# Designed miniproteins, single chains, continued (4): the designs that were tried, part 57

Each design is a single chain, and the fold is of that chain. pLDDT is the mean over its residues in the fold that is shown.

## One batch from the design tools (miniprotein)

Design m14079
Fold by ESMFold2-Fast:
Structure m14079 (fold): chain A 60 residues (1-60)
Amino acid sequence: DNIKEEALENIDQQIAQMTDPAHIARLEALRRRVEAATTKEEIYAVMMEVAAIQREAEAA
């Protein structure tokens, strides 16, 4: 699934940029949700949560 692969690549890139263990753990949990996702709606929901974590990291 193209969108699933893109989401996993995005999350892997975010994990590589993170230094906070709490943010890394949350991103790893979201990565598992993408792997288990069967619909684009589920993947979009995960991507929104990834964006929220990125905003938190940028604000710190």
Scores: mean pLDDT 81

Design m14080
Fold by ESMFold2-Fast:
Structure m14080 (fold): chain A 91 residues (1-91)
Amino acid sequence: DKKEQATELTAEAAVLYNEKKYEEAIEKAEEALKLDPENAAAWTVLGRALFELGKYEEAIEAFQKALAIDPENELAKAGLEEATKKLKEKK
């Protein structure tokens, strides 16, 4: 099942993110999203990893996608706020 595979890849991406392997976390999250583009957790991990690499505009888009799917996602809400603040500071 592609949705189950996406969930597993999302879990792997989250582990890589926690290990500070942000580029690898992005790759796994993108693989998950190819299988299930409505996986809010995968969008959230993608956004968080992009944020850590300083890709704030891309992080904002990922967090917005996560919140469109799951409006109660606290990690995506926090990530969107922080990424928006960083982008404003870079102007």
Scores: mean pLDDT 88

Design m14081
Fold by ESMFold2-Fast:
Structure m14081 (fold): chain A 68 residues (1-68)
Amino acid sequence: ADPLDAEQIAKQREAVKLSREAVDLFPEDPEKARELIREGALVMGQPEEKAEEIADNFLKGLEGIEAK
């Protein structure tokens, strides 16, 4: 097994929570949903540039699903 320490587990949980909230919020407030994904990426240790990219890709992906 590859155990995570308490800090890694806490970061993972927070990122998952933010991602879940973003998905639920997207239809009502896509800008806020994007911000939640960005924050989740930052919590996981992604640099700001990568966090922005992840947030943009998330929003684009959901918009693509909704448009089809």
Scores: mean pLDDT 74

Design m14082
Fold by ESMFold2-Fast:
Structure m14082 (fold): chain A 62 residues (1-62)
Amino acid sequence: SSARFEEALRLAQEGARAERAGDLETAIRLYEEARKLFESLGDRGMAAELDAKVAELRARLA
Protein backbone atom coordinates (compact mmCIF):
# COMPACT_ATOMS: atom_id res chain seq x y z
CA SER A 1 0.00 0.00 0.00
CA SER A 2 1.16 3.56 -0.71
CA ALA A 3 0.45 4.63 2.87
CA ARG A 4 2.63 1.83 4.30
CA PHE A 5 5.39 2.65 1.81
CA GLU A 6 5.25 6.34 2.77
CA GLU A 7 5.41 5.39 6.47
CA ALA A 8 8.46 3.16 5.85
CA LEU A 9 10.19 5.93 3.89
CA ARG A 10 9.40 8.49 6.63
CA LEU A 11 10.88 6.19 9.30
CA ALA A 12 14.05 5.70 7.22
CA GLN A 13 14.35 9.48 6.79
CA GLU A 14 13.84 10.04 10.54
CA GLY A 15 16.53 7.41 11.15
CA ALA A 16 18.92 9.26 8.85
CA ARG A 17 18.23 12.51 10.76
CA ALA A 18 18.98 10.79 14.07
CA GLU A 19 22.18 9.28 12.63
CA ARG A 20 23.39 12.72 11.44
CA ALA A 21 22.63 14.11 14.91
CA GLY A 22 24.78 11.36 16.48
CA ASP A 23 21.79 9.67 18.16
CA LEU A 24 22.77 6.19 17.05
CA GLU A 25 20.36 4.34 19.36
CA THR A 26 17.37 6.26 17.97
CA ALA A 27 18.68 5.79 14.42
CA ILE A 28 18.92 1.99 14.92
CA ARG A 29 15.36 1.83 16.28
CA LEU A 30 13.92 3.89 13.40
CA TYR A 31 15.90 2.01 10.71
CA GLU A 32 14.74 -1.32 12.21
CA GLU A 33 11.08 -0.19 12.11
CA ALA A 34 11.52 0.91 8.48
CA ARG A 35 13.22 -2.40 7.59
CA LYS A 36 10.30 -4.41 8.99
CA LEU A 37 7.81 -2.35 6.97
CA PHE A 38 9.82 -2.69 3.74
CA GLU A 39 10.05 -6.46 4.34
CA SER A 40 6.25 -6.65 4.82
CA LEU A 41 5.85 -4.73 1.52
CA GLY A 42 8.17 -7.12 -0.35
CA ASP A 43 10.86 -4.48 -0.92
CA ARG A 44 13.79 -6.80 -0.25
CA GLY A 45 16.36 -4.34 -1.62
CA MET A 46 15.46 -1.52 0.75
CA ALA A 47 15.04 -3.96 3.64
CA ALA A 48 18.54 -5.38 3.01
CA GLU A 49 20.09 -1.89 2.85
CA LEU A 50 18.48 -0.93 6.16
CA ASP A 51 19.49 -4.25 7.76
CA ALA A 52 23.13 -3.57 6.76
CA LYS A 53 22.90 -0.01 8.15
CA VAL A 54 21.53 -1.31 11.48
CA ALA A 55 24.38 -3.84 11.71
CA GLU A 56 26.94 -1.09 10.99
CA LEU A 57 25.52 1.23 13.67
CA ARG A 58 25.25 -1.58 16.24
CA ALA A 59 28.95 -2.36 15.67
CA ARG A 60 29.80 1.32 16.31
CA LEU A 61 27.95 1.21 19.66
CA ALA A 62 29.70 -2.01 20.86
Scores: mean pLDDT 88

Design m14083
Fold by ESMFold2-Fast:
Structure m14083 (fold): chain A 56 residues (1-56)
Amino acid sequence: MLSEEQLRAAVEELLATPPEDRGGEVFRILKRHGVPDEERSEEARRLGEALREAER
């Protein structure tokens, strides 16, 4: 699971990434932080929610 600091850093990386590349970037970030396969879909959803909030 990503910490709050890791989540914020990931959102900043995604905001700097073109929208068309963000899907692959999300999974690269999760893999880099060692998120287990079973938790990747849930963490990707959490990242997507945080990214959506940051775009508002």
Scores: mean pLDDT 78

Design m14084
Fold by ESMFold2-Fast:
Structure m14084 (fold): chain A 74 residues (1-74)
Amino acid sequence: MKDVEFQIKSGRNGYENAKKMKELGAPESQIQAWLKSAETLAKQALEQAEKLGDEKSVKEARKVLEEVKKLKAS
């Protein structure tokens, strides 16, 4: 998928779902599945945004990746 904005929004939604599931004490497997999905979408969005020279989307995709990495480390 080449729609960078959609990929960023989907990645952010995945991160938000992972965060909510962690707060609710959901199984680790469910949390990790959402985090993996968010990371994949954000990475794809970042690569496409860089190729397009879309600085705003590059920043947004990087923020999602940083948030996912922080939650994975905690």
Scores: mean pLDDT 81

Design m14085
Fold by ESMFold2-Fast:
Formats: structure tokens, sequence, C-alpha cells
Structure m14085 (fold): chain A 60 residues (1-60)
């Protein structure tokens, strides 16, 4: 359903935000390799959220 797509998108956005926060902490500690990996994972989660949001918009 549209609500299922929106809920899934929200969950991916929350995961993306959490991963960015973790990346920011790793960067602050000087762990650039870990920060880069976490930012890439965050970007992937946001991409998944965007796809689901676009799907929900087509159905509404």
Amino acid sequence: TINDLKNQADNYTKQSNDLRDQGDRARAEGDDDTARRLYLEAAKKQGQANKLENEAKKLS
C-alpha cells in the first residue's frame, strides 16, 4: 500500500541519518576510512528511501 511504501521510506531515511551521525563521529575521531564507508552506506539508504517515495507519489 501507499502507507507501507511511505513507512519503508521513513525507515530508510532514519537509517541514513543514523549512519551519517556515526560517520561524523568517526571523522571527529580521525577514522576517515570508517567515516567514508558510513557515508556511502547512508547515501545508499537515502537512495532506497527516494525510490520508495517516488513509487508512493505515483500511486497517490
Scores: mean pLDDT 86

Design m14086
Fold by ESMFold2-Fast:
Structure m14086 (fold): chain A 64 residues (1-64)
Amino acid sequence: MPAGANEESQRSIEAGKAALEAGQSTAAASGFYEAAKSNERAGDLENAAANRAMALELAKQPAG
């Protein structure tokens, strides 16, 4: 397994979830977007699409 891509994706998802729990939609969107980019690099297009969709939905919300 190429080191980094899967760990980077998981770390970005965890950061996005933590930001979402804190009500920080912009930070959450950034986390999920970074996860999507890591999934794309790993060839995981299904998870990349899901995380990109989540990032876009969170980016539409007023952050505060």
Scores: mean pLDDT 75

Design m14087
Fold by ESMFold2-Fast:
Structure m14087 (fold): chain A 55 residues (1-55)
Amino acid sequence: DVERLQAEVERVEEEVRWLREFAGTHSDPEAVRAGLREAERRLEELRRQLEEALS
């Protein structure tokens, strides 16, 4: 479902934005960096699925 994939992409994009903003000020920057990498990986996969669904 394209609408659900688009909503999921937007949600993860927002998560990545927040993690990047807090990376330099968080008490555990290594944990934030690990979470950011995982969120970026999920975002790439979701974008691939959305692109496939739109083609």
Scores: mean pLDDT 79

Design m14088
Fold by ESMFold2-Fast:
Structure m14088 (fold): chain A 78 residues (1-78)
Amino acid sequence: LEELEERLRELEERLREAERLAETDPEAAIPELERLLDEIAEVAAEAEKLEGERARELVIRATLLQMRAAVVLRYARQ
């Protein structure tokens, strides 16, 4: 669980950087946003296999991060 929490934190930072890039160079942000969506989905899937409140919180956080990344990606593609 601790490893997954750390991975998600890193992905949160990478999404912030990708969001900033999407504001100035949307096309350059697309590949990173696509990678982020895949990696966040992996964290969510692995966390779903675990039991407990912290694991459930991690699934929720990962789901929200996926939604945020998907919105940014949709915007960058416009």
Scores: mean pLDDT 83

Design m14089
Fold by ESMFold2-Fast:
Structure m14089 (fold): chain A 103 residues (1-103)
Amino acid sequence: MTPEEVLEAIKKGDIRKAATGIASLIYKAGRPEAAVELGRRLGLPQIGETIAEYIKKGDIEKAGDALALAMLHAGVTPAQVAAELGRILGDKELEEKARELLK
């Protein structure tokens, strides 16, 4: 998935597709450690490590499922997670566009 497809899934309220898209963005960036940092920020470090392991294996669907579960447990929105990922990856366009979805 592209950043634009992730933002569109968030707008539609498709949590599972948004989570899979976020996992895909981490995979394409070649930075599975970003999932570990996300997990820490969500207060779920063990899930962050699990997501990073799935991303290292290229199992984007399982990474997305684990991320969707983490978001539900943490009470955070996909838009909040996408904005935080944009910050972690240094992707200002993703960060700014995801922040717009919070308003």
Scores: mean pLDDT 84

Design m14090
Fold by ESMFold2-Fast:
Structure m14090 (fold): chain A 110 residues (1-110)
Amino acid sequence: MEEELEAELKKNPDNADIYLRLGEYYLMRGEYEKAKEYFEKALKVDPNNARAYILLGRAYLKMGKYEEAIEAFEKAVKVSGSGTAYRLLAEAYRKMGDEEKAQEYEKKAS
């Protein structure tokens, strides 16, 4: 899978979806720094990709970088305004110990 995705990337360097798939592959393997780099490359190709911001935020959560995760999820909310982005933002605030902010964003997720 990784080898095939990297071959596709050589053919289509401006394809954000290939970068997202590579990032997801590394995220699943616990290689969070590599996953982050690929999600950042996807965002350079498509800066308004809400999925890329969500996946970048998830990588930051796995690394224990909760402030960076919040920034990524805030960008996802600005792009899409989806309940999923609000729920993830609430989760990130809860992991930082900010229960008041977590409850605020959980209410917005409805």
Scores: mean pLDDT 84

Design m14091
Fold by ESMFold2-Fast:
Structure m14091 (fold): chain A 73 residues (1-73)
Amino acid sequence: VSEIAAKLAAIGIAMVAGDAELVLELARELAEELGNPEIAELGEKLAEALRAGDLERAKELYRKLVEKVEEAL
């Protein structure tokens, strides 16, 4: 639980830093740990939004990613 929460927080920090590669890596690790490939797909879409400079879309995708992680717990 704490480990998963730490990774979600790290994704949020990576978003603020504009580090799309780190977002992808952390989302893939969460997807593997929770057995839900949708988490990795959301991470990929989030990274795309960051690269496009679409901060509103990035925030929306991060909220969806958090929701999917919570559903998997």
Scores: mean pLDDT 82

Design m14092
Fold by ESMFold2-Fast:
Structure m14092 (fold): chain A 65 residues (1-65)
Amino acid sequence: EPLSPELQRRIAEALLRLGELEMQKGNYQDAAELFEKAADWYEKAGDKVGAERARQLSEIAREKA
């Protein structure tokens, strides 16, 4: 029933990429939400480094919003 760590990491990576695209469009609030979701998925996957990076990007996006 729960997703494998590999699938959880892939979901996190997809959300991170979508957040980066929203940053390029100037949609900072949407980007922040996507980065926050990516961080949650990285944590589920056991990727602490990915989670920290995504949280930092969310903070940057929120500062710009």
Scores: mean pLDDT 86

Design m14093
Fold by ESMFold2-Fast:
Structure m14093 (fold): chain A 69 residues (1-69)
Amino acid sequence: GSMNGVDLSQFKVGDKVGFLSPEDGPKQGTIESIEGNKLKVRLPDGSIATVDFSKQTVEGKRVAVYKVE
């Protein structure tokens, strides 16, 4: 699947990904696991955010996702 011009196939466990958090603005995290169309991203505070490529959502909200260079 694709979300905000980024294909899920471009990501692997250990990669960095950025997204807009509704509460904290732009955030970056490290992919901890990939579950079908979902990325589980470990954030710097130790929490996990779910990016869903099939629904084009982060934590159930439609937001931008990007690969960190």
Scores: mean pLDDT 69

Design m14094
Fold by ESMFold2-Fast:
Order: C-alpha cells, then sequence, then structure tokens
Structure m14094 (fold): chain A 69 residues (1-69)
C-alpha cells in the first residue's frame, strides 16, 4: 500500500513539474489535488512523513497555479 502511494506521489510530482514547465495552471491544480489525496491516504495508513511531504508538494503546486492565474 505505502509503496503504491509513493509511486503515485512521484507521478503527481512529475505532473507538477510539467505544469510548471508549460505554465499550465490547470495541470498544476490537478497535480496539487492528487498530492493532497495521496497525503490523506498516507496519513490513514500511518505514514505521517509521506503525508507531510505530499502536503508540502500539493501546497507548492497550488501556489504556483495561483501565481499563473
Amino acid sequence: KIEELRKKAKEAEDEAIRGIALSDAELLRQASRELEKIAKEAEKEGDFELAKKNRRGAESARQMAEELE
């Protein structure tokens, strides 16, 4: 379960990086939502470090999307 969440988190981080490169606010918002979802699932599984890391990533992607809008 945790291994699956880590893989999904990396894929969402890659999407956020692509959103930055393309200046695509919608892509960044989608990546932010996925990272937030993964963080909540990680917290339910008891992996608070993974949850904190993914929440930080979600916040960064959200902030960048807002700056583009």
Scores: mean pLDDT 79

Design m14095
Fold by ESMFold2-Fast:
Structure m14095 (fold): chain A 87 residues (1-87)
Amino acid sequence: SPSEEELEAEIWVSLAQMAVSVAELTLRTHPELRTPENLELLKKAKEKVKKAIEALEKGNYEEAIKYAEEAIETVKELFKSIDELEK
């Protein structure tokens, strides 16, 4: 059975992957939202998810959680930017 730390890391990485997928789909379906800022935020979030997955695969669970949290925060910044554009 996975350790408690491994399960926590797997959950955080899965949440980060879902968040990035939603953000990517949002920008794909709404071309008007593809500002340079929003594209850069998506790129940063994707890079953080990649680092989280790599850390998880190496058993570096604390690092995996950190990068997953950073990816989710970057996606939150992206959706805040989107909300400001819709006003």
Scores: mean pLDDT 89

Design m14096
Fold by ESMFold2-Fast:
Structure m14096 (fold): chain A 65 residues (1-65)
Amino acid sequence: SIDLDLLKGVILMIASIQGVEAEIREEGGKLIVTLSGGSKKAQEEAARLIKKAGKNFGVEVEIKF
């Protein structure tokens, strides 16, 4: 969906700004985001912002490290 594609773009932008790597997988309308690289603090901040973005888009987001 358009919302899923827009949210994927937002997730990649958040990861880039926070200096972490993000791999995104779509499963049944849900996004599974694996975060790696950067500092532990950067990964935690990226995860927080990504979950907030998911909530705003009405899309379920699962974060993995």
Scores: mean pLDDT 86

Design m14097
Fold by ESMFold2-Fast:
Structure m14097 (fold): chain A 102 residues (1-102)
Amino acid sequence: GMRELILRAIAAALRAIGLIFDAELLIEEAKKLGDTEETKKAIELAKEAIRLAEEAIRLAMEALRSEDEEEMERLIRRAEELIREAEKKLEEARKILEELKK
């Protein structure tokens, strides 16, 4: 129902905001490890994660402005997909940095 969709949209926006903070911290960590091909790739992946998370926030906010449950569900599903893609890119970036610390 509508209440569930509103809560899902809010949850998606909050999750995306958290991903932006995590990605910014990862970029800062990568910069401290030096200027290598690996750190540059990790920074690029983290920046892509930020872009996807920002788009997810836009879609979640659009869903909250909609009064049509079908449109809200479509927008929320797209936001959730972008969040999953952002999480995968951030995980790949973290793995690169972890390998550099060994």
Scores: mean pLDDT 90

Design m14098
Fold by ESMFold2-Fast:
Structure m14098 (fold): chain A 92 residues (1-92)
Amino acid sequence: MEVSSEPAFSSSLSEKQKEGLLLAAEGALAFLEGDYEKAAELFEEAARLFLEAGDLVGAAAALEKLAEAYEKLGDLEKAKKAREEAEKLLAE
C-alpha cells in the first residue's frame, strides 16, 4: 500500500523530523535507564523540532513522553502542562 522505508540516506522526512526522531529515541533510552532529567531535556527538544517541522503528531507524542519524565521527577505541574499541549496539538 505505502512505502514506509527507503534504502537511501535521504528520506521524505524533513531534517527537523529526522533530528526529532533521533532525540526522541535517545530520550526513550534515557527514560529506560532511569535518567529522567536527560529524558525530559531530549523529549522537550524533540517536541520543539517536530513543531518547527509542522509534525503535530510527532510533537504530541514527544510531549506525552516529556510529561511521563516530569511525573517521574515529581514535577506534576510541568507534566500536566505537557499533556495539555499534546492534547491541544491533536485537537487542531
Scores: mean pLDDT 79

Design m14099
Fold by ESMFold2-Fast:
Structure m14099 (fold): chain A 84 residues (1-84)
Amino acid sequence: MKKEKIIEELEEIRREVEEMLKTIQDPELREFGEKVLRLTQENLEEVKKLLESSSPEDILRSEILLGVSQLQVGVFRLVIKKAS
């Protein structure tokens, strides 16, 4: 995957979590979403640092972190859907 696309997809996930948080009124779901947002921001910062190199290992680690963020937001979507 291109470096720019990994960063773009992580930024899209961050925006999605921010938009979902605007619609949540339940305090426990908001706390959960705020934790997901924090983890997504941490993953984005780590990926940006890893992608300063052109190492195949750092690119693979960046793709893994993208996958982790996709799983985290997927769980958050499922929890919101079940609570609604």
Scores: mean pLDDT 82

Design m14101
Fold by ESMFold2-Fast:
Structure m14101 (fold): chain A 80 residues (1-80)
Amino acid sequence: SIREEIFAKMLYIGIEASILVLENAAKKFPEKKEYLEEVIKKIEELREEFKKAIQEKDYEKAFEIYVEIQRLENEAWQKL
């Protein structure tokens, strides 16, 4: 539905923002750079899975992937 398409676009914008924020953190915290780059790589892999789920209109799976990305971002912030 159109509502699900809008929701998916909003989640995707959130994922893109998370990646940019963590990339900026990796530049500002050299001692955490290796760790943050590993987290970013994992989120980028999940972002590709998110895009596939959206193409298949599997919005439940897309939301589950988004929740996992949020969990990884929160863990990264706690370890900074």
Scores: mean pLDDT 87

Design m14102
Fold by ESMFold2-Fast:
Structure m14102 (fold): chain A 80 residues (1-80)
Amino acid sequence: GSDEELAKKLRELMEKLIKEIKELAKKDIEEAIKKAEEAIKGLERLLEQAKERGASEVLIEAIEEGIKKLKELLEELKKK
């Protein structure tokens, strides 16, 4: 499929995931942290695979942006 369409879908999924993790953190901070850590590992794996296959800059940037946002969320969760 279009890497631009994949990038758009990934950004939409990341927005949803971040909201879900924030809601989970209100009930179970440890599970929210675990979910954020697992999501970061999954995206780092996806980034490796995307680079290996020569994915477009748009998709690479979307994955890197997702990793950055999740790492920022993880730091916020660890402070609470």
Scores: mean pLDDT 86

Design m14103
Fold by ESMFold2-Fast:
Structure m14103 (fold): chain A 71 residues (1-71)
Amino acid sequence: REVEELRRRARELGREAKELGIEAEVGPLIDRALRLLDLAQRVSDPETKAILIEEARRLLEEAEAIIEAAR
């Protein structure tokens, strides 16, 4: 399911950020994405849920770009 997959991706990105020593830079993005995913699981409205999931995905993509640039 998309929320569970994004949570897994967030954990993987957090591990990569820790290994690279950039937790302070990307941690807030990952934390915000996880909060949005948590909210999405509690929301019953499909439109709101989709918006929350899309914003979470965008934040994880931003974190991934920063991690990739730090390699």
Scores: mean pLDDT 83

Design m14104
Fold by ESMFold2-Fast:
Structure m14104 (fold): chain A 111 residues (1-111)
Amino acid sequence: SLEEQKALVEQMLARIHELIAEGRARMAEASPEEQKKILLETVKEIERVIRETAKQLPPELQKILEEGIERIRKVVEEGLKNNEDATTVLERIAAIAEETAAEILALIDAS
């Protein structure tokens, strides 16, 4: 149902926010090298959550989630290449997750 799809997307976003908060907390006491490792581990878990959610959604919504994963990967790749702070990269990932969820929720509400 549309309500079940909405609940899945909202649960996905809540879990992503939890993972980002956990990653950020771990980074606060970590060296720059450890922060980079925490970032990569956090990104891997976020991608897993997005993929597991995508499997439960229609093809049109799966495509938006896959595009979200590609945007996250690009931000991580560029951030690492430019030696950006891991916390700054996590903030960009949070913004992408929120934008992706908002797009999907708007499509569900329009259905």
Scores: mean pLDDT 89

Design m14105
Fold by ESMFold2-Fast:
Structure m14105 (fold): chain A 65 residues (1-65)
Amino acid sequence: AAELRKQADELVKEGLREEKKGNYEQAAKLYEQAAKLYDQAGDTVSARTAREMAEYAKEKAEEAK
């Protein structure tokens, strides 16, 4: 469980780095992977936050065309 949460945290950090580069599609994928790992770890709150971040990144990807 602790390892899954740590892996999810690292994926969120990678997603944030991709957002800073303007790679919103890649950021969204990383956030969705993080959300799945948070769910497996039983961290429903962090999973929800990661999914919201993914939705935001997807919206930005459409704008950045």
Scores: mean pLDDT 82

Design m14106
Fold by ESMFold2-Fast:
Structure m14106 (fold): chain A 64 residues (1-64)
Amino acid sequence: SMTEEQKELVKKKIREVIKNSEANLEAIEENEAELKAALKQAKDPEIQELLQERLEELEEEKKV
C-alpha cells in the first residue's frame, strides 16, 4: 500500500503528464487557427475545399 506522501507524489506526476499533453493539444489548436485564417482569406473555391478537408482531419486527431 502507498503512503499518503507517495500518493501525493503520484498525483503530482499525473498532473505533469496532463500538462505536457495539453501543450501538444495547444500546438494542434495553433495549426487549426492558422488554417481557419487561411480559409477566410482564400478566394479560390478549390483552395477553400482543400483547407476545409485539412481542418476536418485535425478535428478528428483532437478527438483521439
Scores: mean pLDDT 70

Design m14107
Fold by ESMFold2-Fast:
Structure m14107 (fold): chain A 86 residues (1-86)
Amino acid sequence: MEVATIRVTLEGSPEAVERAAALLAQTVARLGVEEGAVRRADFRIEGGRLEVTVEVAAEAAERVVAELRREAEDRAGLRVTVEVER
């Protein structure tokens, strides 16, 4: 099975980043359990920066990116960057 790696980077206040991390963790857990789309997830948080790395089935990558991007962008005061690697 082909795998894609999705990296989401969030920058903002420490409080906003911590809230976003909790929501993204819930979204990743749901996508892994309900859809089997997520193989691995890694969260790194330092002050006002969060990096989320998710390995997904390549066929699910676009859907997972859309879900993660929506959750991240729903929070005011955050700068969001999304990258996809195959």
Scores: mean pLDDT 76

Design m14108
Fold by ESMFold2-Fast:
Structure m14108 (fold): chain A 73 residues (1-73)
Amino acid sequence: MEKEALERLEKTVKELLANREKMTLAQEAQVLAYEMIKKGVPLKEILEELAKMLKDKDKELYEKVKEELKLLE
């Protein structure tokens, strides 16, 4: 469900924002996700792009995004 998947994405971004040390990364994640949603990109592709961004910057968040991707299959 699109609504459920969007709620999961919002939760992931909210977890990024809750950590002050990750504020810059959270801003990048929010901008990327919002622009892709605005362009009508499928949620799965949005999560894949977030995973690519996080892979080299935050392994914990990368793993969380990958788990959300599996739940969309």
Scores: mean pLDDT 69

Design m14109
Fold by ESMFold2-Fast:
Structure m14109 (fold): chain A 56 residues (1-56)
Amino acid sequence: MEDEKILEEIVKKERENFAKTDLTPEQRKAYQKFLDDFVKRAREGLELIREREKKE
């Protein structure tokens, strides 16, 4: 599914931009956790859609 690949590209680009951003260690940690939580929820959403497609 193209949606998963698009999500991975967005996350990769965000992490690269984040690594180049001049942030405090606390802000860096908080933003990294936010991205991780976002990716987790997005992947769970995509899996639910796939399960629905298989469920009749």
Scores: mean pLDDT 72

Design m14110
Fold by ESMFold2-Fast:
Formats: structure tokens, C-alpha cells, sequence
Structure m14110 (fold): chain A 58 residues (1-58)
């Protein structure tokens, strides 16, 4: 599933992926209710992102 960042993600922990508003990601896994594991389409980097910062592109 593709998603777009609707809020900036500052990557405050080593497991988080830094995102800017408008960055597109592939959702790999729903880790828990708060975080999704995603891959950046621009950089290929993977990390955890708050679900609230993402909007699905259906």
C-alpha cells in the first residue's frame, strides 16, 4: 500500500524514518496501533513512522 506524509516526521529515535510533508512511502507492516513500518520511495530507506502522519494513496 502506498501512503503520503501529511505531517513532518523528525525521526527522534534510531528506528524512526525522517519524512517531510508530501513524501511518498510504501507501507510494509502495521507494527502496532501507533506505528507503521514503511519504505521511502525516494531513498529506499525503511523505518517506523507514526500512522497519524500518513494518508493512504488508494
Amino acid sequence: MLARAVAPVPATSENELELRVGDEVEVLEEVDEKYWLVRSLATGREGLVPKSALEPIA
Scores: mean pLDDT 79

Design m14111
Fold by ESMFold2-Fast:
Structure m14111 (fold): chain A 82 residues (1-82)
Amino acid sequence: TSLEEAIKEIEKALEAAKKGDIEKAIEYLEKAGEHLSNASLSDDVAEEISLHLVKAREAIKEGDIEEAIEHLKKALELLKKA
């Protein structure tokens, strides 16, 4: 499902971020966003997940891996509960 594919791409982004692979982390987050836009989620849940993914992307670009990991984990928690 689009939801399962979004989860997989976020997990890949998390691993890339942990390795310091900024380019791949951003690429995986872009793919996660594409799958998320096709997922059947309530507007409130989709908005909250999107905010965490935006914050993770900003943290990755700034080299703040700890903040990126925190936001990616929050996005995964919300997606797995959806």
Scores: mean pLDDT 83

Design m14112
Fold by ESMFold2-Fast:
Structure m14112 (fold): chain A 67 residues (1-67)
Amino acid sequence: MEELVKRVRELARRMAEALEAGDFDTAARLAGEIAELLAQIPDPRVREELSEYVGRLAGEALARAPP
């Protein structure tokens, strides 16, 4: 589980970087990989916390993207 958590955090960071760069194709692919890894986490609390973390990073990245 710890390895899954670490990978989700790494992919979330990559996704945020792609969103800030306007690379929505890469961001969508990474979001799909994140969703797949989250589905593999058996602990619903850990899954929820990671989902919130991913959403927060994505929101912050989109807020910094040009309009």
Scores: mean pLDDT 81

Design m14113
Fold by ESMFold2-Fast:
Structure m14113 (fold): chain A 69 residues (1-69)
Amino acid sequence: MTDEELLERAERLLEEAKHSDPITALFNLGVAAIVLAIARVFGSEHTERIDRLDAEINARIAEVEAALA
């Protein structure tokens, strides 16, 4: 699995989370965050894309957590 494939997986999980119930969204966002962390270790060439995805994932987690409170 390449760093590009990991980034594509993280992007798909983030997109799926937008159309999921809050619990499923948190699960998908959590998996996306793990995949992104792995990509960050191996994919220094994609730093800007990784940083953008990290920011979006964290923003979505905060939004879902607020909805569950």
Scores: mean pLDDT 78

Design m14114
Fold by ESMFold2-Fast:
Structure m14114 (fold): chain A 93 residues (1-93)
Amino acid sequence: DERRRLLEEAERAREEAVRLAEEAARKARELGDEETAEQAEAGAGALASGEAVADGVELLERALERAPEEVRPTLERALELARRAAELYEAAR
């Protein structure tokens, strides 16, 4: 049942990462940074599917590279949780 616990933790981390990535996208769009908003939304979409967690991590990394300072802390939290989810999914295999 260790594997089930790891998967439940991974899913919770993934869901939180999606929420934060969506929040970051909204903030970026409010600032007029459409490029960061699109990357963060794409990352959230990949994470939300559960099928493309690694792709979601890469998209959030790209968003963070160009993100305005006001958006960076939210993207950093989203990325940390997305990476945690990926690690937990790997541990559960």
Scores: mean pLDDT 86

Design m14115
Fold by ESMFold2-Fast:
Structure m14115 (fold): chain A 65 residues (1-65)
Amino acid sequence: SEIKKQILALIGEILALIGEIFDLEQQLKKTTDPQERQKLQQQIAELQQRIAELKKQLDELDKQV
């Protein structure tokens, strides 16, 4: 169904963003500069918010009959 294709596409986007967060978290572990650490933490937080928005869209599609 068309809805199923949209759900799979959203899942794919969420997984890609999770991978990006993983890479940023690895960079954060290697970073000692306070300003650079703050920037990385802000980027991670922004990506987490984007994932939350995509999960909301996924939930809305899943509720369609």
Scores: mean pLDDT 85

